# Ledger of designs, part 46: designed miniproteins, single chains, continued (2)

Each design is a single chain, and the fold is of that chain. pLDDT is the mean over its residues in the fold that is shown.

## One batch from the design tools (miniprotein)

Design m5574
Fold by ESMFold2-Fast:
Structure m5574 (fold): chain A 119 residues (1-119)
Amino acid sequence: SAAERAREEAIRARLLAVLDTLQSSKFSSYSFFFGPVDLSALPDYLSIVPNPVSLDSIRERVLSGEIRTVDEFEALVDQMLANVETLFSKDSPLYIEAQKLYDEMMGLIDRVREEAEAA
């Protein structure tokens, strides 16, 4: 229906706004998570992490319509953190930054959920 399309378009716009916020200058310290991992620097990456996730890969899947719900978006965010936890130690600077990024993303996702419930 037209109302269902409007809701899906509103959710898509909000999810893209989350990604735009996280890829802004305020979050430049998290730039490692913006694009794909350099496989020349980490040649065994795909053997350890068969399902790589970056903010750019999440954006592509939102734009393609593969991700249509906040729950599906959150599942990819959870996978991105799980991938870092599999590859890096808890004392790693990258692991620590991944936890901070995850907390920021979850805060933004909560706002999207509140806006969806208000509609």
Scores: mean pLDDT 81

Design m5575
Fold by ESMFold2-Fast:
Structure m5575 (fold): chain A 91 residues (1-91)
Amino acid sequence: TVRDQFNAAMDLMEEGQAIGKASELGKAAISTSAGVYYVMLGNMEEAIEYFKEAAEADEEFTKEMVERFAEALPQYREKILEAYEKALEEL
């Protein structure tokens, strides 16, 4: 259900914030979450910039988080992955 997808995404965001208050890993977690939020708002330009910021902080962690968010939010999966791929191309 939409509620189950929202709860899964919230759990990922809370997990990201818990590890994310320290340094580059934290920046990657927060910026990835912001990127996903802007995809959900339909603002692809801001989503791409946040995913770029996240990947610059920690590319491997950002990739894993993007994949987890795409699984948790299947209705946004295509747009999340599109924004992430464009972010990597612009690095």
Scores: mean pLDDT 79

Design m5576
Fold by ESMFold2-Fast:
Structure m5576 (fold): chain A 107 residues (1-107)
Amino acid sequence: GITEALQAKDYEKAVELALERLKTGDDEEKLEAFEALLNVALSIKDEEKAKEYVERGVEALKKYASEEVIKKALERVKALLESFKKLDFPEHHIKVLELLVKLLEEA
């Protein structure tokens, strides 16, 4: 599953499984899959690949999730962004989260 791929640091497999769950899961499973995808994006050093992963996640939410799920995802990302800013996390993490907030608000 997604958790096993993340533990193995098989990030490509974790992304594939998360995107499939975003398509097939219930509302809670979709939110958990989106959070797993975000965890992958924040774990890799490749900023462009991290942006690609979050953009793909938002597109999957737009196609398969309800407005309520998108709203909950946005609120969770906003909370995470504020925490990262307060704790002076690396700029590339902040940029990924800011991009994600923008994409979810435009959804």
Scores: mean pLDDT 83

Design m5577
Fold by ESMFold2-Fast:
Structure m5577 (fold): chain A 56 residues (1-56)
Amino acid sequence: LSREEALAIFADFAVRERYRFRSTAEVREWLTAFFPDVEFSEEDLRRLMEEVNARL
């Protein structure tokens, strides 16, 4: 599973569940739990949080 695929899967999941993230730390906690073998940058977390919150 690629980093891009993991981010896309998680974004769709979060939007479907209508989960609004409050911080990049919260996004990191969830991503690490779902994809423990994938490394994410702070920029990935920020973009994912902004994308999900914008789609809600």
Scores: mean pLDDT 80

Design m5578
Fold by ESMFold2-Fast:
Structure m5578 (fold): chain A 76 residues (1-76)
Amino acid sequence: MSLEEELDRFESTLPDLSPDEALRRLREMVERLRRERASPDLLERMIQLLEYAASRYPEYREEFDRLREEVRELLE
């Protein structure tokens, strides 16, 4: 499955995830984006998804903000 397809599916399931599961899966996705040298379009989509997650799970806002900065660094 393509990384873009996984992001699309993840966006649709995110509201149904527990905060812990959302954080775990988002961390895994950021690591995968780094390993696979994802396109700028996918990195920007990930940033938007992390902003949404921070709003949905405010208890983990700092963790999601940290991941967002890591993704921004991948944009160069």
Scores: mean pLDDT 80

Design m5579
Fold by ESMFold2-Fast:
Structure m5579 (fold): chain A 84 residues (1-84)
Amino acid sequence: LSEASLEQIEEARREAERRLPAALEDPEGTLRELIEQSRPLSSELVAGLEEALRLLPDMDEDQRRLLLFNALTTYFLLKLLKQS
């Protein structure tokens, strides 16, 4: 995303890292919450999160960690960009 600053990208990643432990305790609940919170931000993110929720039962713990970290980072980055 050419319009995102390096500071916004880094802040989104740090917030994702802070939220990740709680997300790993309830991956399904976290994805459902992110879907609802993402509806005003990005229809593409919502569609991706709904597909991720469908695939979640087939994922191992490492795959779930990567999925949740990427989902959280994308969500927080889009949230920062929409508030700018």
Scores: mean pLDDT 82

Design m5580
Fold by ESMFold2-Fast:
Structure m5580 (fold): chain A 78 residues (1-78)
Amino acid sequence: MSPLEEFIEGVIEYLRSLGFSEEEIEFVRKFLENASGAALGEFMKLLSEAQEALKNGVPKEEVRKKLLEGIKELEKKN
């Protein structure tokens, strides 16, 4: 498995833990498989912000919604 494939599967497992649906997971997988290095960098920033929000007590559903919307915005720009 390539380092990128391993990274994507790790991300997918994390998103499942946040309550992402299989349809939302498929959307994120396609985004990551087609993302530029810059888009992957912005995506990593979104993941870090999501983890920090959870650590600070933001409800999981709000974090999930914000993360999904951020990914959709990145897909539209890239």
Scores: mean pLDDT 82

Design m5581
Fold by ESMFold2-Fast:
Structure m5581 (fold): chain A 93 residues (1-93)
Amino acid sequence: SEENAKEAAEAIRKSDEEGVRRAAQALFDAAAREPDPRASTYIGQVGTAIANSPDAETAAEAAEKKLLAIGKEGTESGQRAVKRSAEVIKEAA
């Protein structure tokens, strides 16, 4: 959902460099444990977007954009991935 994407982005934006790195790693760990292969791929893509960002602001924007794109596909796997990614980011950042 748009609210999940916004909340996840805000958690990253308020984080330091270590928090951003923890969020990316937590997403990779969550993707590895995800039994739905499509949701796993989506969660991993969010983690990659954050990991490839040079700072917290860029990471927040990349995560929000990716979460919104996944949510826009309207799939159950996408909705699951968005919700799980937002929960993981808020906990780890």
Scores: mean pLDDT 88

Design m5582
Fold by ESMFold2-Fast:
Structure m5582 (fold): chain A 120 residues (1-120)
Amino acid sequence: SLSDQELRDELEELIDGIIEQYKDIIDLLKEKHPDNPNAQKLIKLLEEAIEKLKELKELSKVDPRKAIEETIKFLKERKKEFEKIAEEAKKNGDEETAEIAENIALMEESAIKYLEELLS
């Protein structure tokens, strides 16, 4: 098992990486799909997720194990929302926004698996 310091460092690095990827996706969606309602919904979810991830990063300084458990729960809930946006975008013929949302959901799944392994 990892120490509290190692758990905190691993979670902080993961969260910082996710936040940077989300910022890049937000910028891409704003430039390429400015008038797309599914893209706008995805931007809002990503902006809200960045703020929540920052809160979870602060929690990791107090209770790294709880922060990881809450991050896993949050990412699982957010993955479902990204999958829903991907389905709605596909129904509207917006394959690019659907692919972006599906790729975010896959990133969430990878992060969840990584964090679950840290707690093993």
Scores: mean pLDDT 90

Design m5583
Fold by ESMFold2-Fast:
Structure m5583 (fold): chain A 63 residues (1-63)
Amino acid sequence: GLVERGEAFLERLAAGIAAQLEKATGLPATYSVERVGETRFRAVVRAGDVELVVEGDALLLGQ
């Protein structure tokens, strides 16, 4: 469904951001995706002292 597509989109986006942060920082990057509402997800990407947060509605992201 749209929710699952939106979650998958955020996971792919977070993974891509993590790869770029690893390249930029030379440090290992990690990411996580958390469900913060019925259709709302939050992705967090970390590398060293750098933290990036992307939050969105899966119904919009899955389209």
Scores: mean pLDDT 81

Design m5584
Fold by ESMFold2-Fast:
Structure m5584 (fold): chain A 113 residues (1-113)
Amino acid sequence: GSLELEFRYSGTEKARELARELQARVGPALVEAYQRHGPEDTRAIGLELLRALSQAARELAEKYGAKFTVEVEQVSEDEVRATITLEYDGDKIEVTLTLSGATVEEVRAALEA
């Protein structure tokens, strides 16, 4: 399978700080996912990363009064892309995860957990 994770931000120093807080959740979530599923289960790892990042983004949205949105798109027959967006006072942070072997419904469930 394939797993691709991208972080983008625009705006002020605050956008960079929020992006860094989200990035800091990746390492611990990846370690936990590897312990639970093994390093080769990229589908399970991707779904666990989405849960961790979505939870972190919702916590940051509540803390700062930011707008939290999620989008899920079928990119190809076997690939789904999830985008998590935080918008705060003109600042924008986007986290995009593209994952093979998962359905749109599984990705949506991970984002809502």
Scores: mean pLDDT 85

Design m5585
Fold by ESMFold2-Fast:
Structure m5585 (fold): chain A 119 residues (1-119)
Amino acid sequence: MTATLTVGGGTSSKASGAVLAPGETVTVTLGEGGVAALGVTNSGSEPVTVTVTVTSGEPVTVLVVNAAGEIVDKKTLATGESYTATVAPGETLTVAAVAKTGAATVSITVAGDVSITVA
């Protein structure tokens, strides 16, 4: 699995272009019109989930975009609400959080099958 963060119009606990590990959470503070997007390629055999939670501020619109650039899901989240997208094995999805109406803070968690490395 590869999960790459892109942030525009906001600040993040990780730099834009950072890769998230399985089980990792990033916190992004978005200004009005700001976007945080996580591009996920699932090269594993198990589903990967991306959970977006709005922790404070104005409502955030979550968009799920497939590898062809088509919007396959859309949800508006108020503070305290969460949305989970499932990335199937072999699938590539982008999950984007858009602060359309005002500033908001979001937490983005990627969870998937942890490759057990036998040492």
Scores: mean pLDDT 77

Design m5586
Fold by ESMFold2-Fast:
Structure m5586 (fold): chain A 72 residues (1-72)
Amino acid sequence: SSEIDKLIKEIEKKVGRKLSKEEKEIIRQLVEAERQGVLAVIQGDEATKQKYVDLAKELKKKLEEKYGTEIP
């Protein structure tokens, strides 16, 4: 999506290089986890929201470790 493409470009600009296919796949998973978390909030499902918040944190940590800088 355009939102994922924007995030990828922002990260690429911040790290000063193009992201690998694996790094882009982690970003896609991160965006989907955040989307599912928002849907859970709308549905009032606090347990599902927390699962996706935790997954998003884990994915962000993995991505930061791979490129050596913080995700925006």
Scores: mean pLDDT 78

Design m5587
Fold by ESMFold2-Fast:
Structure m5587 (fold): chain A 70 residues (1-70)
Amino acid sequence: APIDEAEVSEALGRMAAELAYKYDASPEEVAEMAALLVRHSGPTAGRAFLETLRERGASEEQIAAAEAAL
C-alpha cells in the first residue's frame, strides 16, 4: 500500500502528544515539540498534536503553549 505522507504526519503528531501527556511535559517543552513538528512534518502534524493534547485532557497551559507555537 502506498504511504500517505499526511497520515504519517498525523501519526507523528499524535505520538508526540501522547509522550508529552504521559511524561507531563512543561509548557515550554510542549511549545518546542509543536514548533519542531510543524517545521519538519508540516501543519497536519501540528494540528494532530494539539487535538490529541485536548483529547487527553492536557493542562490549559500545555494547550495554550501548543496553540501559540502553531
Scores: mean pLDDT 82

Design m5588
Fold by ESMFold2-Fast:
Structure m5588 (fold): chain A 68 residues (1-68)
Amino acid sequence: PLSPEQQRRRDRAIAQARALLAKGTEEARAAVELMLGIARHEARTSTDPEVRALLEEVAAEIEALLAA
């Protein structure tokens, strides 16, 4: 489970992704896809369980936004 601080960090990342997607441009969508790619990569390579848990939740939420 994420700490309250990590939940706020997740929520900020998701709000940024939503704001970018709301622009409706290919550039903004590509930026969100890059954010997802980075989050997935860092989740796989991180040795810190708290950082991994945060990045896994961020990746899942961004993936859901892109699928909507």
Scores: mean pLDDT 84

Design m5589
Fold by ESMFold2-Fast:
Structure m5589 (fold): chain A 66 residues (1-66)
Amino acid sequence: GSGSAGAAVAIAAQSGPKADAVVRGNEVTWTAGGLTVTGRADSPEAARQAAEEAAKQYPNATVTFE
């Protein structure tokens, strides 16, 4: 799979009605409903794609790139 970042992103996004993601290198940190979940992808590109794909499933999700 595309590392643990995708799983972490999906779990965090389902924790609340709004999810925010911060992508830094190959690390993705999701914050949703007061919970914060961090995962790592196989590459920075994979981390970015995982965050963007998960965010597309939530109309009020926000993704920030560092």
Scores: mean pLDDT 69

Design m5590
Fold by ESMFold2-Fast:
Structure m5590 (fold): chain A 88 residues (1-88)
Amino acid sequence: MKKAAENAIKLLEAIKEAAAKHKDKEVGKRAQEAADKLIEAYRYLLETGDEEAAEKRAEEAARTLEELLESDPELRELAKEEVAKAQA
């Protein structure tokens, strides 16, 4: 669990980097805010070990980020590039 949560935080940080590069600042802001809330949920999980509380904290932000990635091709491609760099 701990290593998976740490890896998730790294991927979310890469998604924040992608969001910052987006041409539409409002889309970028929404994606960064959703990623930040997810990072907070994973940090809470690492600190407390409470998976149920962490999942509840993550649910809304995860839905928002998923919706943005599905609806915005530019955000999706930027996120794909930054995630690939983070995993290299």
Scores: mean pLDDT 81

Design m5591
Fold by ESMFold2-Fast:
Structure m5591 (fold): chain A 85 residues (1-85)
Amino acid sequence: SELEEGIAKAIAALQKAVEAAIASGDRAKLEELLEKLRAAIEGLKKFIEEHKNDESLKEELEMAEKLLPVVEAAVARVEAKLAEL
């Protein structure tokens, strides 16, 4: 599905961005990425909360629920790298 393809591309792009930021050791880039990742978590949580009972968005909701732990794991990696700088 288009949503499934979009989520897969988003996860791949996110993983690439996280690895690049971690490899750079650049505090400013890591802090900027962390802010963006936290905003993404807030957006995903809001979408899940607002649409949890909407059967027409069940697939989108399931994809958002799968994406949320991936973004949360990315936050943990960026925070760990910032703590060692």
Scores: mean pLDDT 83

Design m5592
Fold by ESMFold2-Fast:
Structure m5592 (fold): chain A 77 residues (1-77)
Amino acid sequence: EEPIEIDKETAIKIVREFAERYGLSDEEVEKLIEKIKSLGDKVTEDQLIAAMREVVDLTPEEIAELRELIRKAKESS
């Protein structure tokens, strides 16, 4: 199984959607977007989750929802 990869723009969309749902601050969102931009044009599921965890303390349930958002975005594209 190859890791799930999404476009940088899709990763930014997922971060914004997650932030709206879980009440992340503008500062946290900005840090996450800059971190995602530093990863290049393609971002893996594990890279996005690792970036999120460096900025926000994610629960196992939040990680599971984030993984589902990533997979749905991949399927819808």
Scores: mean pLDDT 79

Design m5593
Fold by ESMFold2-Fast:
Structure m5593 (fold): chain A 66 residues (1-66)
Amino acid sequence: SMEEVRRLALEETKRQVVQMGDITDMYIAARNDPVLQKQVDQQADDQLAQLKQQNQQLNQTIQALQ
């Protein structure tokens, strides 16, 4: 149903916002250390890869509900 699709999308969006906030805080903390900034960049890449997988799974779930 459309209600189920909206709930899943909202829950996934909330999770993504929290993850993005954490990464932003890490970048702010690392701003004066270029070595630490490079390490945070690698963690951000890992989070982006996870986010893409989560979005793919959500899209598959939405299609299954159609």
Scores: mean pLDDT 73

Design m5594
Fold by ESMFold2-Fast:
Structure m5594 (fold): chain A 96 residues (1-96)
Amino acid sequence: KLEAEQEAYAAGDYLALLRRLLEAYAEAGWRVRLEEDAAGRLTLFLEGEVVDEEGRVLRFRITLTGSVEAVVQELSRIQQEIAENQETEVEVEREA
């Protein structure tokens, strides 16, 4: 998957890669919003809930602002942090 990400980078098609990642989040029941400002800067908003085996609700809010490449890289990093921490409530704002 990292190899596929690097290939997309080499091809210059980060936006297609980002859209595919966002579609996966939407399919998992997350709220996805992507905004582009007049300067071409993206703001990505992700909001989701996961219920663990004990019935605890894990809430995630992720806001990323920056270039398409930077947003993709930060999103991958945040996914790793969430998987490791397994916190009940996570709010993350990153300038990518």
Scores: mean pLDDT 67

Design m5595
Fold by ESMFold2-Fast:
Structure m5595 (fold): chain A 74 residues (1-74)
Amino acid sequence: MSDEEIEKALEAFRKKAEELEKEGRKEDAQKIMEYAEKIREAARNGDQEAVKKAYDEALRVLHEVLEEEAKEKE
C-alpha cells in the first residue's frame, strides 16, 4: 500500500470510530482504533506485509460491526 492509501484508511477508521462512539458503541469504536494502530505501527516499520494484514483484519472488523448495526436496526 502507498503512504497516501494508509493515511486515507487511518482517517476513515478514525471517523467511523467517532461515529460509533456517538451511537454508544464504544467497544466497537475501540476495536477499530486498535486495528488502526496496528496499521500505523506496521507502516512505521516499513513492513508492507504486516500493513496489508492489519488492513485486511481492520476491514473484517469493520464489516462485522456494520452487519451488527444492520441486524440491530431490523
Scores: mean pLDDT 75

Design m5596
Fold by ESMFold2-Fast:
Structure m5596 (fold): chain A 87 residues (1-87)
Amino acid sequence: MEEELREQLERARRATEEAVREADRAIALARQQGNQDTARALQDWRRRAEELARRAEEDPSVAQESLDQIEAILLTARGILRALEAA
C-alpha cells in the first residue's frame, strides 16, 4: 500500500510536469496562430492537472483516480500540440 501510493504520487508528479510543459508549448503556439479559444481551453486543462496533483498529495484515497485524469490531460495536450504544429 505505502509503496504503491508512493509510486502513484511519483507518476502523478511526473505526468503533471509533462502535461504542464506540453500545455505551455501548445498555448504559446495557439496564441501565435490567433487561436484564443484553444489557448483558453489548454490553460483550463493545465490548471486542472495541477489541482489534481495537489489533491492526490492531500488525499491518498484519490491518488489513482487523480493519476488517471492527469494522464488523460497529458494525452489531450499532446494531441492538441501536434494538431497545432500540423496547421
Scores: mean pLDDT 81

Design m5597
Fold by ESMFold2-Fast:
Structure m5597 (fold): chain A 71 residues (1-71)
Amino acid sequence: EEEEKLKKLKEAIEEINSKRDTVGAELQARSDAARKAGADDFTIAEIAVEQIHAVAGYLGDLREKKKEIEK
């Protein structure tokens, strides 16, 4: 049933958004710690790339769930 399906998909989307926010905060903390420790620009840039990849992965998951709703 669509109603039950939508509930499960919304829960999955909320979980993905929660993970995105948590991972973003963790990577920001790593960036701040590396900067404070005098890390090279390369190290800071690597952390920034990890942040972008994490967000892109969650966006992909959201797109997949949206397609399931639109079936």
Scores: mean pLDDT 74

Design m5598
Fold by ESMFold2-Fast:
Structure m5598 (fold): chain A 80 residues (1-80)
Amino acid sequence: GPETKKGLKEGLEEILKLLDEGRVEDAVEALQALIDSLELNSSSPLGQKILPKLKEALKLLKEGKVEEAKKILEEIIKEL
């Protein structure tokens, strides 16, 4: 599921793809859904550990700071 290392990586890679395609609203919705899923499922230590960084990336996207948000998401993927 999205709470696993593989699920987190696949979800974040899809969000990055949406951002690369200029689909910022779809990326915001996907990232919000991922955050909501991880907040409801506390059984993932990795998910809970990255939650603050995911929330920061979401905030940056909502502020139009797309490239800064992409860097945070790419860093999370590298550390998974």
Scores: mean pLDDT 83

Design m5599
Fold by ESMFold2-Fast:
Structure m5599 (fold): chain A 61 residues (1-61)
Amino acid sequence: SELEKKKEELLDKYRQEAGDRIVAETAARGPLPADEVERLAQRLFSEATKKAEEEYKKIKE
């Protein structure tokens, strides 16, 4: 449906932003241990998912 398409677009948008932030953080502050990178990625992608869900709720109103 149209709403499902919008949800996927929002998820893709915020996933890309999260990925860019991970790259920027590791580039700016130097390389992090793999465990720290994984935890950072989990945190940022969880936040991206929540952000997409919140925007999706606004759209379906």
Scores: mean pLDDT 77

Design m5600
Fold by ESMFold2-Fast:
Structure m5600 (fold): chain A 83 residues (1-83)
Amino acid sequence: SEAEKRRAQLFVGATVGLARIQLWILQNDSSLSDEEKIAALQKTIEKLEALYEEHRDVLSPETIREVEETIAELKEALAKVQA
């Protein structure tokens, strides 16, 4: 239903927003070790990928793009820490 799609979009959007805040904290917190940053980034990527697969069929193209861009940014941050 339209209501179910709206609820899924709001929930996914909120989760993306929280993931972006977490990414910003991880990038700006100098007290965290590389190992801690890697673990946190991997966990966030896994959660977003699982959420994306669960709700993919009811999400708008705009929300899909936001999820994919956020996952890509998290993966780029992970690659930089691992280098």
Scores: mean pLDDT 85

Design m5601
Fold by ESMFold2-Fast:
Parts: sequence; structure tokens; C-alpha cells
Structure m5601 (fold): chain A 83 residues (1-83)
Amino acid sequence: SSEEKFRRFQEQLARLTEALAEKLKKEGRDLSRSEIEQEVVSMLMELLENQTPAKVSELAKRLGVSPSTVKEAVRLMKEVLAG
């Protein structure tokens, strides 16, 4: 269902937001959870339009997660946007 797809995406988005929050905190940057979440969504949207192995690897490094985790997040985002 559309609700279940959206819930799965929200769960993955929360995990990516926490990963980025930990990384930014170590770098001495203190942003709100909402600001970090918006940044993650923006990065995933950019990747949606032009998904290359190099861009996936760059985003994975920036978020502090694996390339497979980034690919899964983009896949779930595509499912939500398709309805």
C-alpha cells in the first residue's frame, strides 16, 4: 500500500538523518533534526535525477553509510513518488 511504502521510506530517512547528525556533531556543526532531514531529502532528490556509481559513493561517504544503504533509500523514494 502507499501508506506502507511511505512508512518504510520514513524509517530509512530517519536512519540517514541520524547518521548525518552524528557526523556533523563530530565536525562541530549543530543543526536541528528538521534541517538535517531536509538536507538528506535534497541530496536523495538530486541523486534521483542522475544516479551514477560515483555520485552514490560520494553521498554514502558524506552520510557516513554504505553505498547499498544509499541505493535502498533512493529505491524507496522512487516507490513513494510513483504512488
Scores: mean pLDDT 82

Design m5602
Fold by ESMFold2-Fast:
Structure m5602 (fold): chain A 71 residues (1-71)
Amino acid sequence: MEGEVKRAKYLVDLARKALEGAKNGTPEEKQLLADTFERIADSLLKNSDHPEIKKYAEELRRIAEELRALA
């Protein structure tokens, strides 16, 4: 359980770094990253009912939305 929560948090941290790096990228790169993080968030929500994992999945969706807005 703890390892899965730590992995979800790590994915959010990676997504935030990717968002910062992508600000200078192409619209196509931003869309691809958004699609990737949205799929990860959907996978986390389908495979776990853990409240912390749900929180991190919601954060991944917000990052994906921000990436799409920048594209």
Scores: mean pLDDT 81

Design m5603
Fold by ESMFold2-Fast:
Structure m5603 (fold): chain A 85 residues (1-85)
Amino acid sequence: SKEEAWKKVNEITQEFRKKMEEAYKKVDDEIAKLEKETGKKPSFKERQAIEEKYLKPIIDEHQKKVREALKEAGFTDEEIEELVK
């Protein structure tokens, strides 16, 4: 049912939130190191590279799990892609 799918999505999202909090601490630590070494805040490109290193694997896993849960709930592939943009 849709209710069971929403419960599953909520559980997936809570786990994602925990993993993201841990990953953001790693991002902040690496940014702080670069600021100490350069005396300047990292550029957008440098920050993006650090974020991709720590956040992207977690975001990609979350997106995959949410897509799978929505597909099981009867959403079409097109509807899912619109929702996860």
Scores: mean pLDDT 82

Design m5604
Fold by ESMFold2-Fast:
Structure m5604 (fold): chain A 76 residues (1-76)
Amino acid sequence: SAREEAEKAVEEALKDPSKRPEQLNRVASALLELDVDEAREVARELAEKVRPTDPELADGVLAAGESAVTQKERDA
């Protein structure tokens, strides 16, 4: 599922920070397949999970979520 894809991308970014830009693009792409409300909630949940370990990754996940939401709202 798109949610599982986003979760895997965040886990890979956490394991290998050098892949963070690639994995954040993967998060954004996965969240584009979800409804607006679900995309926001998934991004928030994933960001909260990683924030204590990697706050920069958490901020990146939230930005990816908002980017996906903005794109979907323009298409609505």
Scores: mean pLDDT 80

Design m5605
Fold by ESMFold2-Fast:
Structure m5605 (fold): chain A 73 residues (1-73)
Amino acid sequence: SALERVEAEIREVEELLGKEFVEELRARYHEEGLALLEEPARAAGADEDLRRALELAAPFLKLNHETVQKLLK
């Protein structure tokens, strides 16, 4: 399923970037919302490493956002 694929991608991102970095991205998503996902280049500015990290994490962050929106109904 799509959820299983996202979980696999999360594990790969955590292995490459570390759990602490992924947690920091989640904290930023909580503050900045969808702007991190819709405009990764703008959110990261000239930071290419951050841009790539956001692109890798985007499916997970989008899925979490949709889940939160469903819970608010």
Scores: mean pLDDT 57

Design m5606
Fold by ESMFold2-Fast:
Order: sequence, then C-alpha cells, then structure tokens
Structure m5606 (fold): chain A 62 residues (1-62)
Amino acid sequence: AEAVAAALAASPYTLSVTVGPDTLEVTELGSKSVEALVGREIRAIGLELDTGLKVRITLVEP
C-alpha cells in the first residue's frame, strides 16, 4: 500500500475519478498504471495530481 501511494503521488498522471457513496474510484487513462495496482488492497490515499488538484483516492480490488 505504501509503495503504491508513493508511486501515485510521484507520478504526474491524468486520472479519471468516479465519486461513489463511500468510495472514490480512480482509473488511469491508458490503463497500464491501474492494471499494475489491480490485486492490491488500497484504503485511502491523499494525493496532489500534476494538474494541481488535490484528491483523496480509495482504490478497491475487483
């Protein structure tokens, strides 16, 4: 989880964010970064994206 959080925070991605009732789902355009995260339990991560947008991201396993 910590390595994933560091990778997301350090990478200037364009991400698609879907707001759910209790979670935020994040999908990377091109899917490669998201596919690398599949199978990981991720709770809540606070990030600042390259666009300067600050988001709190919760990733859920498939």
Scores: mean pLDDT 45

Design m5607
Fold by ESMFold2-Fast:
Structure m5607 (fold): chain A 72 residues (1-72)
Amino acid sequence: ASPQEQALLSLAVKLTDTKLSQAQKLAFVTGTLQADPSLAVPALKLLEQLKSELSSDYYKALEAVIIKHASE
């Protein structure tokens, strides 16, 4: 798989990992997008697929971080 696909797979694994805190997951999303801002749109699509596994507040926080990096 491409490096971009590997980054998205790693992001999916981290976001669904019950051993990681919300802060750790948010930091991982931030780091992934800082390394490759072109991942913002694919990350939003991934986040929509994970909607049922995330709380509304957590989903909103992750979406806000992704949108911020897409705009910067």
Scores: mean pLDDT 76

Design m5608
Fold by ESMFold2-Fast:
Structure m5608 (fold): chain A 75 residues (1-75)
Amino acid sequence: SEGLKRLLEELEKESREYQERQAGVEAVKNEELLKQLAQQPDGEQLVARAREAAAKAEKAKAELEALLQAQREAE
């Protein structure tokens, strides 16, 4: 039962990480929305904040992919 409990906890962790990466992907796909935001009052400031958040998410995604690739190469 301890092994099953550990697997469930690891799956929950991976699910949370996956959701974080998906947010980064959707931010990139929302380039058109960022373009529309730039035309709103204070839009330039909102776009800058959105891009910073997207950049952080993409960096985290790249780091995870690099770790997964390293693990696959070790296998």
Scores: mean pLDDT 64

